Designed miniproteins, single chains. Designs and how they scored, part 20

Each design is a single chain, and the fold is of that chain. pLDDT is the mean over its residues in the fold that is shown.

## One batch from the design tools (miniprotein)

Design m716
Fold by ESMFold2-Fast:
Structure m716 (fold): chain A 73 residues (1-73)
Amino acid sequence: TRSELVLEIAVLLAELMLRMLLEEDPERRELLAQVLEEFSRLERELIENRASAAEWEELLERLRRALAEAEAA
């Protein structure tokens, strides 16, 4: 459901915030901060536009991909 997708994204963003708090490398912390800023903005936009479940699924997939790329860098 949409509410399950929204909650999953919210949890991932909260985990990102915690990861940033515990990150000792300034460059890695900045990369995580950029991901958090981008996806928080996109989440707000989907809420404001009353987006479909499909749009939320795409945002979740994009967030998971961005997190994997940030962890690999």
Scores: mean pLDDT 83

Design m717
Fold by ESMFold2-Fast:
Structure m717 (fold): chain A 91 residues (1-91)
Amino acid sequence: SLDDEIEQGIADIVRAIANLLMERGEYEEAVKLLKWAIEKEKNPKVRAELYTDLGEAYYKLGKKDEAIKWFQKALELDPSNERAKKLLEKL
């Protein structure tokens, strides 16, 4: 549907912006943007990707315990999320 197409487009844009913020070292701003996106996103697989991005942002901020929680939450939503598994193993 049109709403589904719009939601997919917004999710893709948000993740792209969050990735750019992370590359710039703007981890606090990435966390804010990702939390906003998670609140709006209903698709569990997309939410798992956003949780993985949020965990990585917390890890970059030195917040290891928060990073672990978000990677675990990502795997609860999508056990096949290889990125979340690899990032959790890194901790």
Scores: mean pLDDT 83

Design m718
Fold by ESMFold2-Fast:
Structure m718 (fold): chain A 58 residues (1-58)
Amino acid sequence: VEEARKNLEKGKEYLEKGDYQKAIDYFLKAYRLAKGVDEELATEALKLASEAIHKYNA
């Protein structure tokens, strides 16, 4: 859970800096680590990954 949260926070840092590709990578790592263990964190990570993907393609 802690590793998933760390990856989620790293993704948020890159998202704020405009590095959407790295943000996506970290959010997907957070999702994989949280999936099946912490569904709330997994859902948040997937939602943030989707947001980063949308911004990357804008």
Scores: mean pLDDT 80

Design m719
Fold by ESMFold2-Fast:
Structure m719 (fold): chain A 68 residues (1-68)
Amino acid sequence: ALDYEIESGIYLIKAGIHLVEARRSKDPEEREKHLKEAEEYIKKSQAFDDAMVAALAAAGQDPALLRG
């Protein structure tokens, strides 16, 4: 059964949605709220491979922030 993998994938999608909302938000408080939500969903999906997490982060985050 792929139930665990499907659920973890849903968490990564939710993280991606929150990253997009954070990037679009002009209010610092709303942005911080969405970033915290995204971080929690990413933590729940730690079993997923780094490539998928990196792809979602790249889609939701400023490219400069991903350069470290």
Scores: mean pLDDT 67

Design m720
Fold by ESMFold2-Fast:
Order: structure tokens, then C-alpha cells, then sequence
Structure m720 (fold): chain A 116 residues (1-116)
């Protein structure tokens, strides 16, 4: 697997985790995903770290999160090794809901990219 293939796989898995977290936040707290921007992408062998700035809107206002996802890539399967979510600005309740949603999505590891 090339470095670019590891990057592509990690980005697909990270997008899936953020998408699942966004669906959970919409159901739990009525928050809408506004944007998710990749701020850093590092590859070390078969492991990648994806850092994203993620913005949500709710009735309680705007919440900005810094999300770091560490993943191990094995062909079409991605195992989420770690998810860290830091509140940059906004509501601590939305931060906690996002953290729960992302952890639940990560618990579905390994993620089969062929099914995304």
C-alpha cells in the first residue's frame, strides 16, 4: 500500500466517523454539521493521523471542535485507534454529544471501506 493509498483510506474512515457523529448530534441535540476541514494529515507506515476543524450549528448557537482521529489501514479495512475531540468555541453540551457519537462510530472498527 502506498502512502497516498493510506491517506485516502484514512480520510474516508475519518469522513465516515464525522458523518456518523453528525447524524447522532442531529438526533440527540438537533445540531447540524456546517463544515469539516482537514487541518493536518500525517502518515507513519500503515497508521495515519487526521486532524479536522469541525463546525456545528444548533438552537444554542455555533460550536467549533478540533477532531483528531488516529487510524490503522489494512487494505480496505480501517481500525480507529483513537479519537480526540477538543472544544475550540461554543457549547460544552454539543462537545460531549459529538464525543459520544464519534466514539460509537469508532467502536464499529474495523470499518470496511468497500461498504462506505
Amino acid sequence: MTEEEVKDAALKAASYVIGEAAREMQREVGARLVSATITELKVEGDEATVRMRVVFESAEGRTVLDVTIKAKVEGDQVTILDVRIELVEGNPRLHEAARRGAERAAAKSPIDLKKL
Scores: mean pLDDT 83

Design m721
Fold by ESMFold2-Fast:
Structure m721 (fold): chain A 56 residues (1-56)
Amino acid sequence: MTVVATKDVLDTRVKPVYIPKGFTMDEAFLRRLLQKYAGLSDEEIDEILAKYFEEV
């Protein structure tokens, strides 16, 4: 599933993640990136996706 960023900065529990507003990527790739970069759990990533991303 392709998702689009609705905010320039993802405010995560660990640290901010900077993604340009309007940037599109595959959800599975984004999930992997957030796990690697910010060490987020699947539940935390689900919250980030719901708050900062929309399905394209």
Scores: mean pLDDT 75

Design m722
Fold by ESMFold2-Fast:
Formats: C-alpha cells, sequence, structure tokens
Structure m722 (fold): chain A 104 residues (1-104)
C-alpha cells in the first residue's frame, strides 16, 4: 500500500472535519490548514531531496495519528469537543511544521 503524502493526509483530516462541523467553522479550519501547508511546502522547496524525505516522513507519522484521532472524535465525541479538537489540530500542525523546520 502506497504511503499517503502530507497533503493527502491533511485532505482526509479536512474531509472528516467537514462531515461533522458547521460549514462556516469547517471552512475556517480548511483555510488555516491550507495556509500552514503552503508554508510547509515553501520550506520543503529550500531542502535537499534527503532532507525533504526526512521532513515528509516525520510529518506523515504525526498526521496518521491525528487522522485516527479525528475519526474517533467525530464518531464518539460531542460537537463542542469536535470543535475544540479541530482547533487543536490546527495548533498541533503549526507546531509540528515549526519543529520540523528547526530540526533540519
Amino acid sequence: MKAKSVRELIDEILKVIEKTLPPEYAERVRQELDRILAEYEAFLATLSPEERDKAEIRLQFFLYFLLKEAKYVAENKSLEEQRKFADLIVEALRDAVRLVRHEL
């Protein structure tokens, strides 16, 4: 099975969020995640191929965990907890991208 890219994992997380949250809230989260992803892609453009692979693998592992949690929260938690989790995903992704940028 081919490993999903960072972009594909973000798109799947957004799909889960959009299914359960109000459209206005889901759109805000989408815009925030797209902005973070654009910053990440710009950072990757400055790296060697080997450094890009390391950054991608680290962020993919983190996003697989977030996707699994997003699905669990969507199926088992209240709408208020789903909103809090969506905000947490945005903050966590921003922090993860910052960490990857500083360690490479």
Scores: mean pLDDT 79

Design m723
Fold by ESMFold2-Fast:
Structure m723 (fold): chain A 87 residues (1-87)
Amino acid sequence: AAAATALSNAGSLLLKQGQYAAAIAAFNAALAIASAADQAAILADIAAALLQLGNYAAAIALAKQALAIDPSNALAKSTLAKAKAAL
């Protein structure tokens, strides 16, 4: 349980540093071991990183996947709206 959180926290730190590719790698590692409830938050973080990289199609796909798990996820909603507006 703690391992997924630690990897997600590492990804968030990398994202703040503008290291988007490294952040996505850390989040994917977290996603591989995450519970279903934690997967929505991690998918939203990956979608946000993809948005920053300009990969709008992938950002939309992952934001929708996050919202399918947790419809209340604010980051996924925001990322989806921004990615759609950028197309």
Scores: mean pLDDT 84

Design m724
Fold by ESMFold2-Fast:
Structure m724 (fold): chain A 55 residues (1-55)
Amino acid sequence: GPTAEEERAELRARADAMIDRYKAEHPDVTPEQYAAMRAQVDADIDAFVANRAAE
């Protein structure tokens, strides 16, 4: 199966695409809010991958 690194990269790529779509649909989102959203998503992905690796 995929490594934790490969899984994280795939999830991040999908998250980037979804965030880009969200930004296009919500042009009122500020750059600071966008940066905070990306940081939170990255943290959530890291936690998800770490939890799966612990099983």
Scores: mean pLDDT 78

Design m725
Fold by ESMFold2-Fast:
Structure m725 (fold): chain A 121 residues (1-121)
Amino acid sequence: EKYEEAYKLGKEIDKEAEENVQKVVELSRTLIEEIRKLDPQKAAELEKRLDRAVSEGNADELAQVTEEAFKAYAELKSKEDPENADEIRKELETQRKKAVEDLNKAAIVSDIRTQRARNAA
């Protein structure tokens, strides 16, 4: 039965998606710690939401928290270094886009696995 091989491949793909999600979570935590130096209340709010999104497996909320962390950090860094504000915003926007794409890819893989498991049953 080809099902057993397909199931094992699906598990391997899911593990890679989980590793990508973990990298985005660690990046978001790093941004939150930098935000904490300038806005501890905002950092605490984002950290609480991040921890909840991770514990619940909520990809949409994880993407939103990640986006908000990048925006907050960009604003704070732009105020700290106004002469380089446009360059800072551009670099952070590039990193934000990659993080959101990595989360979207993980969500697509999870959806495909769910559909495949249902069709195999």
Scores: mean pLDDT 74

Design m726
Fold by ESMFold2-Fast:
Structure m726 (fold): chain A 54 residues (1-54)
Amino acid sequence: SLEEQLEEAKRELEEAKEELKKLIEEGASVTQIVGAELRVIGYELQIELLEKKL
């Protein structure tokens, strides 16, 4: 269901945010950090679109 997809996307967003935080704290490359930031943005957009369909 759309509600189940929304809750899963929210969980994945939190995991993506934690990975981004870890990469920054560990001094990962700029390319890796940018990639992780883009993943966070992607999940935020997915959540916005799912919420508009509920």
Scores: mean pLDDT 86

Design m727
Fold by ESMFold2-Fast:
Structure m727 (fold): chain A 62 residues (1-62)
Amino acid sequence: REEAEAEKQRLLDAGVSEREADVYVAINVYGLSYEEVAKRFGISEETVRRLYERAQEKLKAA
């Protein structure tokens, strides 16, 4: 969707990595839980939380 694409591009422009941006968009745009994102990406919920926090920190710093 255009909304998800626009948000991902904004995150990348702010210095967020592609993986961090994908996690952030999945949670904030698609409304997925940490558990759902973890299953979708094949990673742990702890890794999802860490990637999401990094994306938020970089976006706030930009």
Scores: mean pLDDT 80

Design m728
Fold by ESMFold2-Fast:
Structure m728 (fold): chain A 63 residues (1-63)
Amino acid sequence: AKEYLEKAIEYLKKGDIEKAIEYLDKAEKVSPLSTEIGTARVFAENGDIDDAIATLESALEKL
């Protein structure tokens, strides 16, 4: 779970939104934080990259 969230954050920071979403989908399947991951995915899809990263960094602190 943590590894997938860290990879998603890395790809968001690089601007590779497609790869970031792939890792968010993988994280959601194996994480109890599916709500936070889903919220971050919506932010990423809408181009709210800073909000997506902040949501995922908050989720990592809970894991």
Scores: mean pLDDT 78

Design m729
Fold by ESMFold2-Fast:
Structure m729 (fold): chain A 107 residues (1-107)
Amino acid sequence: SMEEKLEEIEEDALRGLRYMVRREMATGDEAAGLAGVRAVAYRMVQEAAARFKLSPEQLARALARADELVAAAEAELARARTEEEKLEVGRRLVEELRRAIEEIHAE
């Protein structure tokens, strides 16, 4: 089902975000951490587009929403200091992106 496919995509994205956040905390490379979070978000959109066969117009809107959500998450991550705070920002990003994809697909 669409719900099961979205759950798989969300779980994969959350795994990627946990890895990127923990790697940033271990290395101190904030720029690589931000780039990694962005890459995970765009991969989530691309995987959803392939699995749900989004139209070019739906994909363009999903990417635009991803840009907005990533920009907001990057601003929050710049203020976050602990691993727990960074993981919570990432979790909200993935949850909001999943909701955006569901809304766009339902149109």
Scores: mean pLDDT 86

Design m730
Fold by ESMFold2-Fast:
Structure m730 (fold): chain A 66 residues (1-66)
Amino acid sequence: SEEEEKKKERLARLAGLLVKKLKYLYPDAEVTFEVVDADTARFTVVLGDKVEEYLLTLAELEELLA
């Protein structure tokens, strides 16, 4: 639906902003994201030999970027 497409676009935009913020704060970390569904993005953070994954919802992204 058009509403779902707009929600995914908003999610991707906010996820991209979080990646930029994290890269600024932790320049040695590799941070990427992938949109899983209309409400959820998966973030992968690589720092040295450590790999961590986080699932964040649209609401959680809005709170983190407030």
Scores: mean pLDDT 84

Design m731
Fold by ESMFold2-Fast:
Structure m731 (fold): chain A 68 residues (1-68)
Amino acid sequence: MSMEERRKELLERAEELRERAEELGDSKTVEAVEIAMKLVEMNPDDEEVLEQAERLLELVERRLREKE
């Protein structure tokens, strides 16, 4: 997968998770998603940073499942 494709998929996933967190009123989780999005946007060519953003989004998704 290209870095561009991976970045796009991470941002799309982040937007979905952000919407779900907003619907649940979870401001802390919204903030975590916004941090992940900033990491991707500021470091688009850094594989390690993209991996960190992906891990953060995985934690967010798990957290949202526990709150539903």
Scores: mean pLDDT 79

Design m732
Fold by ESMFold2-Fast:
Structure m732 (fold): chain A 116 residues (1-116)
Amino acid sequence: NAAEEEARRERLLREFERRVEELIRERPEDAEGIRAEYETVVRILESTNAKPEDIEAFIEAALRLLENPTAEEIQAFYKAAARLAESGTATTDEAKGLAEMGRRLLRGEQLPPVPL
């Protein structure tokens, strides 16, 4: 139900925030970049009403990207963003852009360098 979904969403966001703060403590020289990516992910999540499963997958992809920014993790992040957008309504230009990049990747198109 809606209350259980909202509670799960809040738990996922709280855990994401905690893990991001841990990462900043481990990598303080990258703190500004890590916070910027965190803020981007939060804005995307706030702009969608996606299923908790897709929210969880998106957060995990974002954390993997923050921990190790490889091409593989960037691709996983965009694919998770596309799934998030399809299960909910993407309303911000940022969320729509990431969803479109994920859709292009799912079609086998090459992505340009990522400005995350």
Scores: mean pLDDT 72

Design m733
Fold by ESMFold2-Fast:
Structure m733 (fold): chain A 100 residues (1-100)
Amino acid sequence: MEELLKQTLKAVAEAVRDGDLVTARFILLAGYQELILEAKRNGDEETLKKIEEFYKKGLEVIDLMEQLPELSPEDREEIAKLIEQGKFDEAIKKVKELSK
């Protein structure tokens, strides 16, 4: 599970760096579906709730970035680094600050 989560975060971050939010959204959904299946196989209800929260927050970052058509490469890199680290709350704050 941790390896799958890390792979998903890395792939989403790479798509965000490239400014490809459509690909980032699809990668996040695919990773979420695999993580949910793995958690269900293990009967881990606590992990299921954490994965659902993870997907919801990750999707919020992408949705907010789609509202910002002029993100610089530097801003995308900073957001991508936060996503790669799983720091979605910090990524959400950064994107909201950039929307001013």
Scores: mean pLDDT 82

Design m734
Fold by ESMFold2-Fast:
Structure m734 (fold): chain A 77 residues (1-77)
Amino acid sequence: GMSEIEELEKRIKELEEEIEKIEKKIEELRKKLKEAKEAGDEEKAKELEKEILELEIELGIKLIELGVLKLILKKLK
């Protein structure tokens, strides 16, 4: 029914907002990583690289889910 499409569109929108927040956080952390490397702070650089990797993995998973949900929505419309 129409309500199923609306629920799916809401989930897609929420997921897109989560993805945007993760992308923005990765960009911020990459700027901090550049600053840490320029300062010679190897310990902080390693910590930031680990945080970036964890967020990139989370981003990848959410992008796959978003792609699947968008394909389902396209088939229902």
Scores: mean pLDDT 87

Design m735
Fold by ESMFold2-Fast:
Structure m735 (fold): chain A 94 residues (1-94)
Amino acid sequence: KAEELLAKAEAHFAQAQAALAAGDNQSAADHFRLGSQYLAEALRLMGASEELVEEVLEEGQNLSTAIENGDTEAAEEEYRELAEAVQRAFADAQ
């Protein structure tokens, strides 16, 4: 059920933000990765194209990598790219 997966994604993104605020980049990266995976699964169930689902997964991985490396500028850019990919996938799923 897409709604349950979206709730899990939201919970992981909230935990990622809390970890970032605490300076725990590894935990933040892990939660962004898990959140993106749950979100991608939800989007697939909602009917988003496989191309857009893969884009969400790829941007989520890129964000996690930037956070693990402590690259704040790259992390900000990847977060914007993830948000744009998610917006496109939600529009496609309608």
Scores: mean pLDDT 87

Design m736
Fold by ESMFold2-Fast:
Structure m736 (fold): chain A 100 residues (1-100)
Amino acid sequence: MEEAEEAKELAEEAKRLAKEGKGLEGGRLAAEAGGLAAEAAKAAKTKEEAEEAKEAGEKAAEAGVEAAKAAKTAEEAAAGAGGAIAGIGAAFEAELKKRE
């Protein structure tokens, strides 16, 4: 799925921004990656597509956690946490699709 691939790319960029101390930008991109991973999970028709969506969600969650760790303000911490939650949700939905 194109959405899963784009989500993985955004998650990697979000993680890079977090490592550079740009927690707000990293957190926002992690949330966007999580949203795309969730769309990929919902659109998955095969176990392989569901596995790719799960990987994308897990990467988005990792990026969100890194952004939260880099946070210097409450707003940055909330953005990172939001990204982590979005990524976890996407991964969970993808795992459920794999069990169908």
Scores: mean pLDDT 83

Design m737
Fold by ESMFold2-Fast:
Structure m737 (fold): chain A 99 residues (1-99)
Amino acid sequence: SNITVSGGGTLRPGETVEVTIEAKDAKGKIIVTAVDPQGRIHAIAEVEGEGTYRATLTAEPGRFDGTYRVIAASDAGIATSPPVRVEGARIVRLEVEKV
């Protein structure tokens, strides 16, 4: 696969967690999702084309505790991040920027 996702960590209220997306040979849209242990989508963002991207998850107080993953899907393939542990929080934003 010409796509990789790295990073992760523990996300608590008022904190951010970053993942890095490396998309080689991506020609179209890259759909980035934050998914819970049941595969439910809590946040989604879209970028386009080849590059290295930083995806930032932001949380507010909540009860959506669990082990989340960031998934990047493109024509270059699909890749899944290391764990993002959400504690006492809910994900309210996923921002993806080219670095």
Scores: mean pLDDT 89

Design m738
Fold by ESMFold2-Fast:
Structure m738 (fold): chain A 61 residues (1-61)
Amino acid sequence: GMADLEKIDKKIEEIEKKIEELKKELEENPTKEKELELQILEGMKALLLGIKKWLEEKLKK
């Protein structure tokens, strides 16, 4: 339902904020661990965006 979309939007926003923070940290002090964290967060964001798009299309039809 709409509540699920709101939860996904909040999760995407949280992940985007973490990605931006992590990118700034990587510019100052790049580490392998931080690079892996960034890749994981970007992957999670892509997955959530895919789920959101699927739910939006399903709600329209």
Scores: mean pLDDT 81

Design m739
Fold by ESMFold2-Fast:
Structure m739 (fold): chain A 61 residues (1-61)
Amino acid sequence: GPEPPDPDPRPLSAEERAEIDRKVAQTLAAIKASPVLPLPDEDEIASIRRVVELHVREKRA
């Protein structure tokens, strides 16, 4: 196949997906526990998940 200038992120393993799900749930619980933060929208949840995913990918690399 073609060699892109920057490779796409690798597929997540089941182990990495489980870690991401756990960390996202933990982050959302912390946000919901905060009286000063509004409830996160779908876009905000997606952004949180993306940040966690990047962190997990970097940690596991």
Scores: mean pLDDT 71

Design m741
Fold by ESMFold2-Fast:
Structure m741 (fold): chain A 58 residues (1-58)
Amino acid sequence: MEEEKEKLRKEASERMLQLLSAGKHKEANDVGKLLAQGKYREAVELAQKALAEVEKEK
């Protein structure tokens, strides 16, 4: 459980940086808020969804 939480936190942080690079500042901020609340899975899911929309626009 603890190791899984660390992996999820790291993944969400990496995806948050990708969102910032793509100009999705609001989505990146929402991911950061979820991380601060300890909602790591929700943070990863939100980041993945937002990045999928960015990929569709490419």
Scores: mean pLDDT 79

Design m742
Fold by ESMFold2-Fast:
Structure m742 (fold): chain A 73 residues (1-73)
Amino acid sequence: SAIEEAIRAGDYRKAAELLEELAEKTKSATLYVAAGELYAKAGDLEKAKEAYKKALELDPNSEVAKANLKKLE
């Protein structure tokens, strides 16, 4: 998996971008949360916030997305 290879290489930005692309194609709130967590690890806090907000658009009851977004705001 390209995502697993990016994570193994420590390229969290690339892994986040690949997960976000997959999340957009599959309309998956869970994958947007995962992308946000990897963007945060990469130091891309604005991208992380955007990913968590997209997760909440798909699943307004995502406690993980709410908690992670609040931590960054």
Scores: mean pLDDT 87

Design m743
Fold by ESMFold2-Fast:
Structure m743 (fold): chain A 100 residues (1-100)
Amino acid sequence: MEALIANLEAALEVYREALEKLRAGEPLSEGDLAKIRAAGRAAADAARALGLEEKAEEIERLTEEAVRAAREGDLEAAAEALERVIRLVEELLEEARKEA
């Protein structure tokens, strides 16, 4: 459980940093996009470990939506997708902490 919580907290940090850049009008680098995808995989794996398959699928979908929008220069759509995935990961973190 401790490792699961740490992985979710790390994923949230990546998402929040990316969202802050987008809100400042700064485009995301390919390195930023790679970190977002890695965070999405870690968060989805955590959701599956908790038996929350539908949340895992939604995290994967929103992560790819954010990456796609950012690549196409739609910073507003990218920010919206990141805000939604942040909320899902925050809910997962609460569930993980209840089990601890």
Scores: mean pLDDT 86

Design m744
Fold by ESMFold2-Fast:
Parts: structure tokens; C-alpha cells; sequence
Structure m744 (fold): chain A 89 residues (1-89)
């Protein structure tokens, strides 16, 4: 179901957040990619406004990882994970 895919996306974003905080950007991007795949598969259940919020947080996290700012990247990914979990309800 779309709700289950959003729940799985949330879990992957949470893992990405944990690895970003540790400075392991390779693993953070691996888990972020899996989360985005699950998010895309849920697509029809999500409003354009909510899609824009998740995409914006994802781009912010990637920007912080490129700058070497693991803690700020982690915060953006955690916020995205929380929004995905809310959408899964």
C-alpha cells in the first residue's frame, strides 16, 4: 500500500540521517536513494505541496553533505523522515 511505502521511506530517511550525522555520506546517500525510491512508488497518495516539502528537505540535506556538514544534513533528513511518517498515517 502507499501508506506502507511512506513508512518504509521514513525508515530509510532515518537511517540516512544517522549515517550523515556520523559523516558517512556514502551510506547516507545509499539509504536516501532507497527512501526516495519508496517515496516515488507512493506518489499518487501525496499532494504536490507535500512532495515539494520532502524534495526541498532532500535537496537541503544533499547540499549540507556536499559542504561536509553532517549534523545539518542529519537534521534535514530527520525532518523529512518525520513528515513521511505523518503522511503514512
Amino acid sequence: SSKKKLEEASEYFEKASEYAKQGDFDLALKYLTQGLKKFDEAGESISPEEVAKIVGLTLRAIGHMLDGDGEEASEALREASELLRELSK
Scores: mean pLDDT 88

Design m745
Fold by ESMFold2-Fast:
Structure m745 (fold): chain A 73 residues (1-73)
Amino acid sequence: AAEREALLQKIVKKVNEFLKALDAGDIPAARKAYEELKKTLDEGVARGLITPEGASQLKALVEKELADAEAKA
């Protein structure tokens, strides 16, 4: 369905924004991208378009990357 496809594209875009910010060393931008990603994932779970397990796994991975980057800054 177009709704799930649009959500998955939005998730990919937010993940890419997060990774670009980390690569640039822009921790504030990475934090902002992570907050936007969390909101998008929570909306997807609430709408039944993605699994809670999948959302939690992606959040955990992104949180770890952010924490590792902050520890190096």
Scores: mean pLDDT 83

Design m746
Fold by ESMFold2-Fast:
Structure m746 (fold): chain A 57 residues (1-57)
Amino acid sequence: MPAPSELEQLEQTLKGLDTAPAGRKAAGVWTPESDAALAQRRQQVQQQLQQVKQQQS
């Protein structure tokens, strides 16, 4: 098995963050605070993903 690259790991993390609000709502544990925290983390991961892509050109 090839180890996932940093780029692949960031892409998987971003995908998980995109689905987390819907999953939390379905489980009855969604809060505006957790939703805001997920949005902040999504922005951070997206910025890091862009930087990694730029480094790999």
Scores: mean pLDDT 74

Design m747
Fold by ESMFold2-Fast:
Structure m747 (fold): chain A 107 residues (1-107)
Amino acid sequence: MRAGDRTVFEVDGEEVGVVELVDAGEGADALGEVMTVVGEELAAAGTPALSEDELYALFRAAAERAGYVVHEVRTDAELAALRAAGTLFVLQRPSDPALRLAVAPAP
């Protein structure tokens, strides 16, 4: 994968977001770790149908359990600052494209 590459985040074939890699190596590894935790939590719950808000809450919790920090970003200026500060990947919500989640290493 390359920096700037985008992939659709799907649960049970439903599109729930778009992921953009900021760092091609570390961002891909971090995304894989977070998605593994999301998959484990969904499997443990019997793969329930979740709302978009519940899926994003699960994603945030999974990223934190994997050892990452999640920043909610509303402006391009905030995102640019977070990219400069070591953001690994960004998740964008289809229902609120202005809201982005930036995932970074824990301090």
Scores: mean pLDDT 73

Design m749
Fold by ESMFold2-Fast:
Structure m749 (fold): chain A 74 residues (1-74)
Amino acid sequence: METEIEVSLLLMKANIYKKLAEKAEDPKKKAEYLKKAADYYEEAARLLEGVDPELAEELRKKAEELREEAEKAE
């Protein structure tokens, strides 16, 4: 199903940006990467809400945590 492929791609993108944020030396770059990772987790959660609400909720929590980290970095 196309939705499952999209979710998988979004989760991969989120993980890539999360790793980029962890290694970022510049606080502004770190915040930018954390926000991108959060956005991808939120998109994945949105797509999963009707299919796997438990996973969707967990991804929303991850997005919120990353947004909090981004705010602290800026």
Scores: mean pLDDT 83

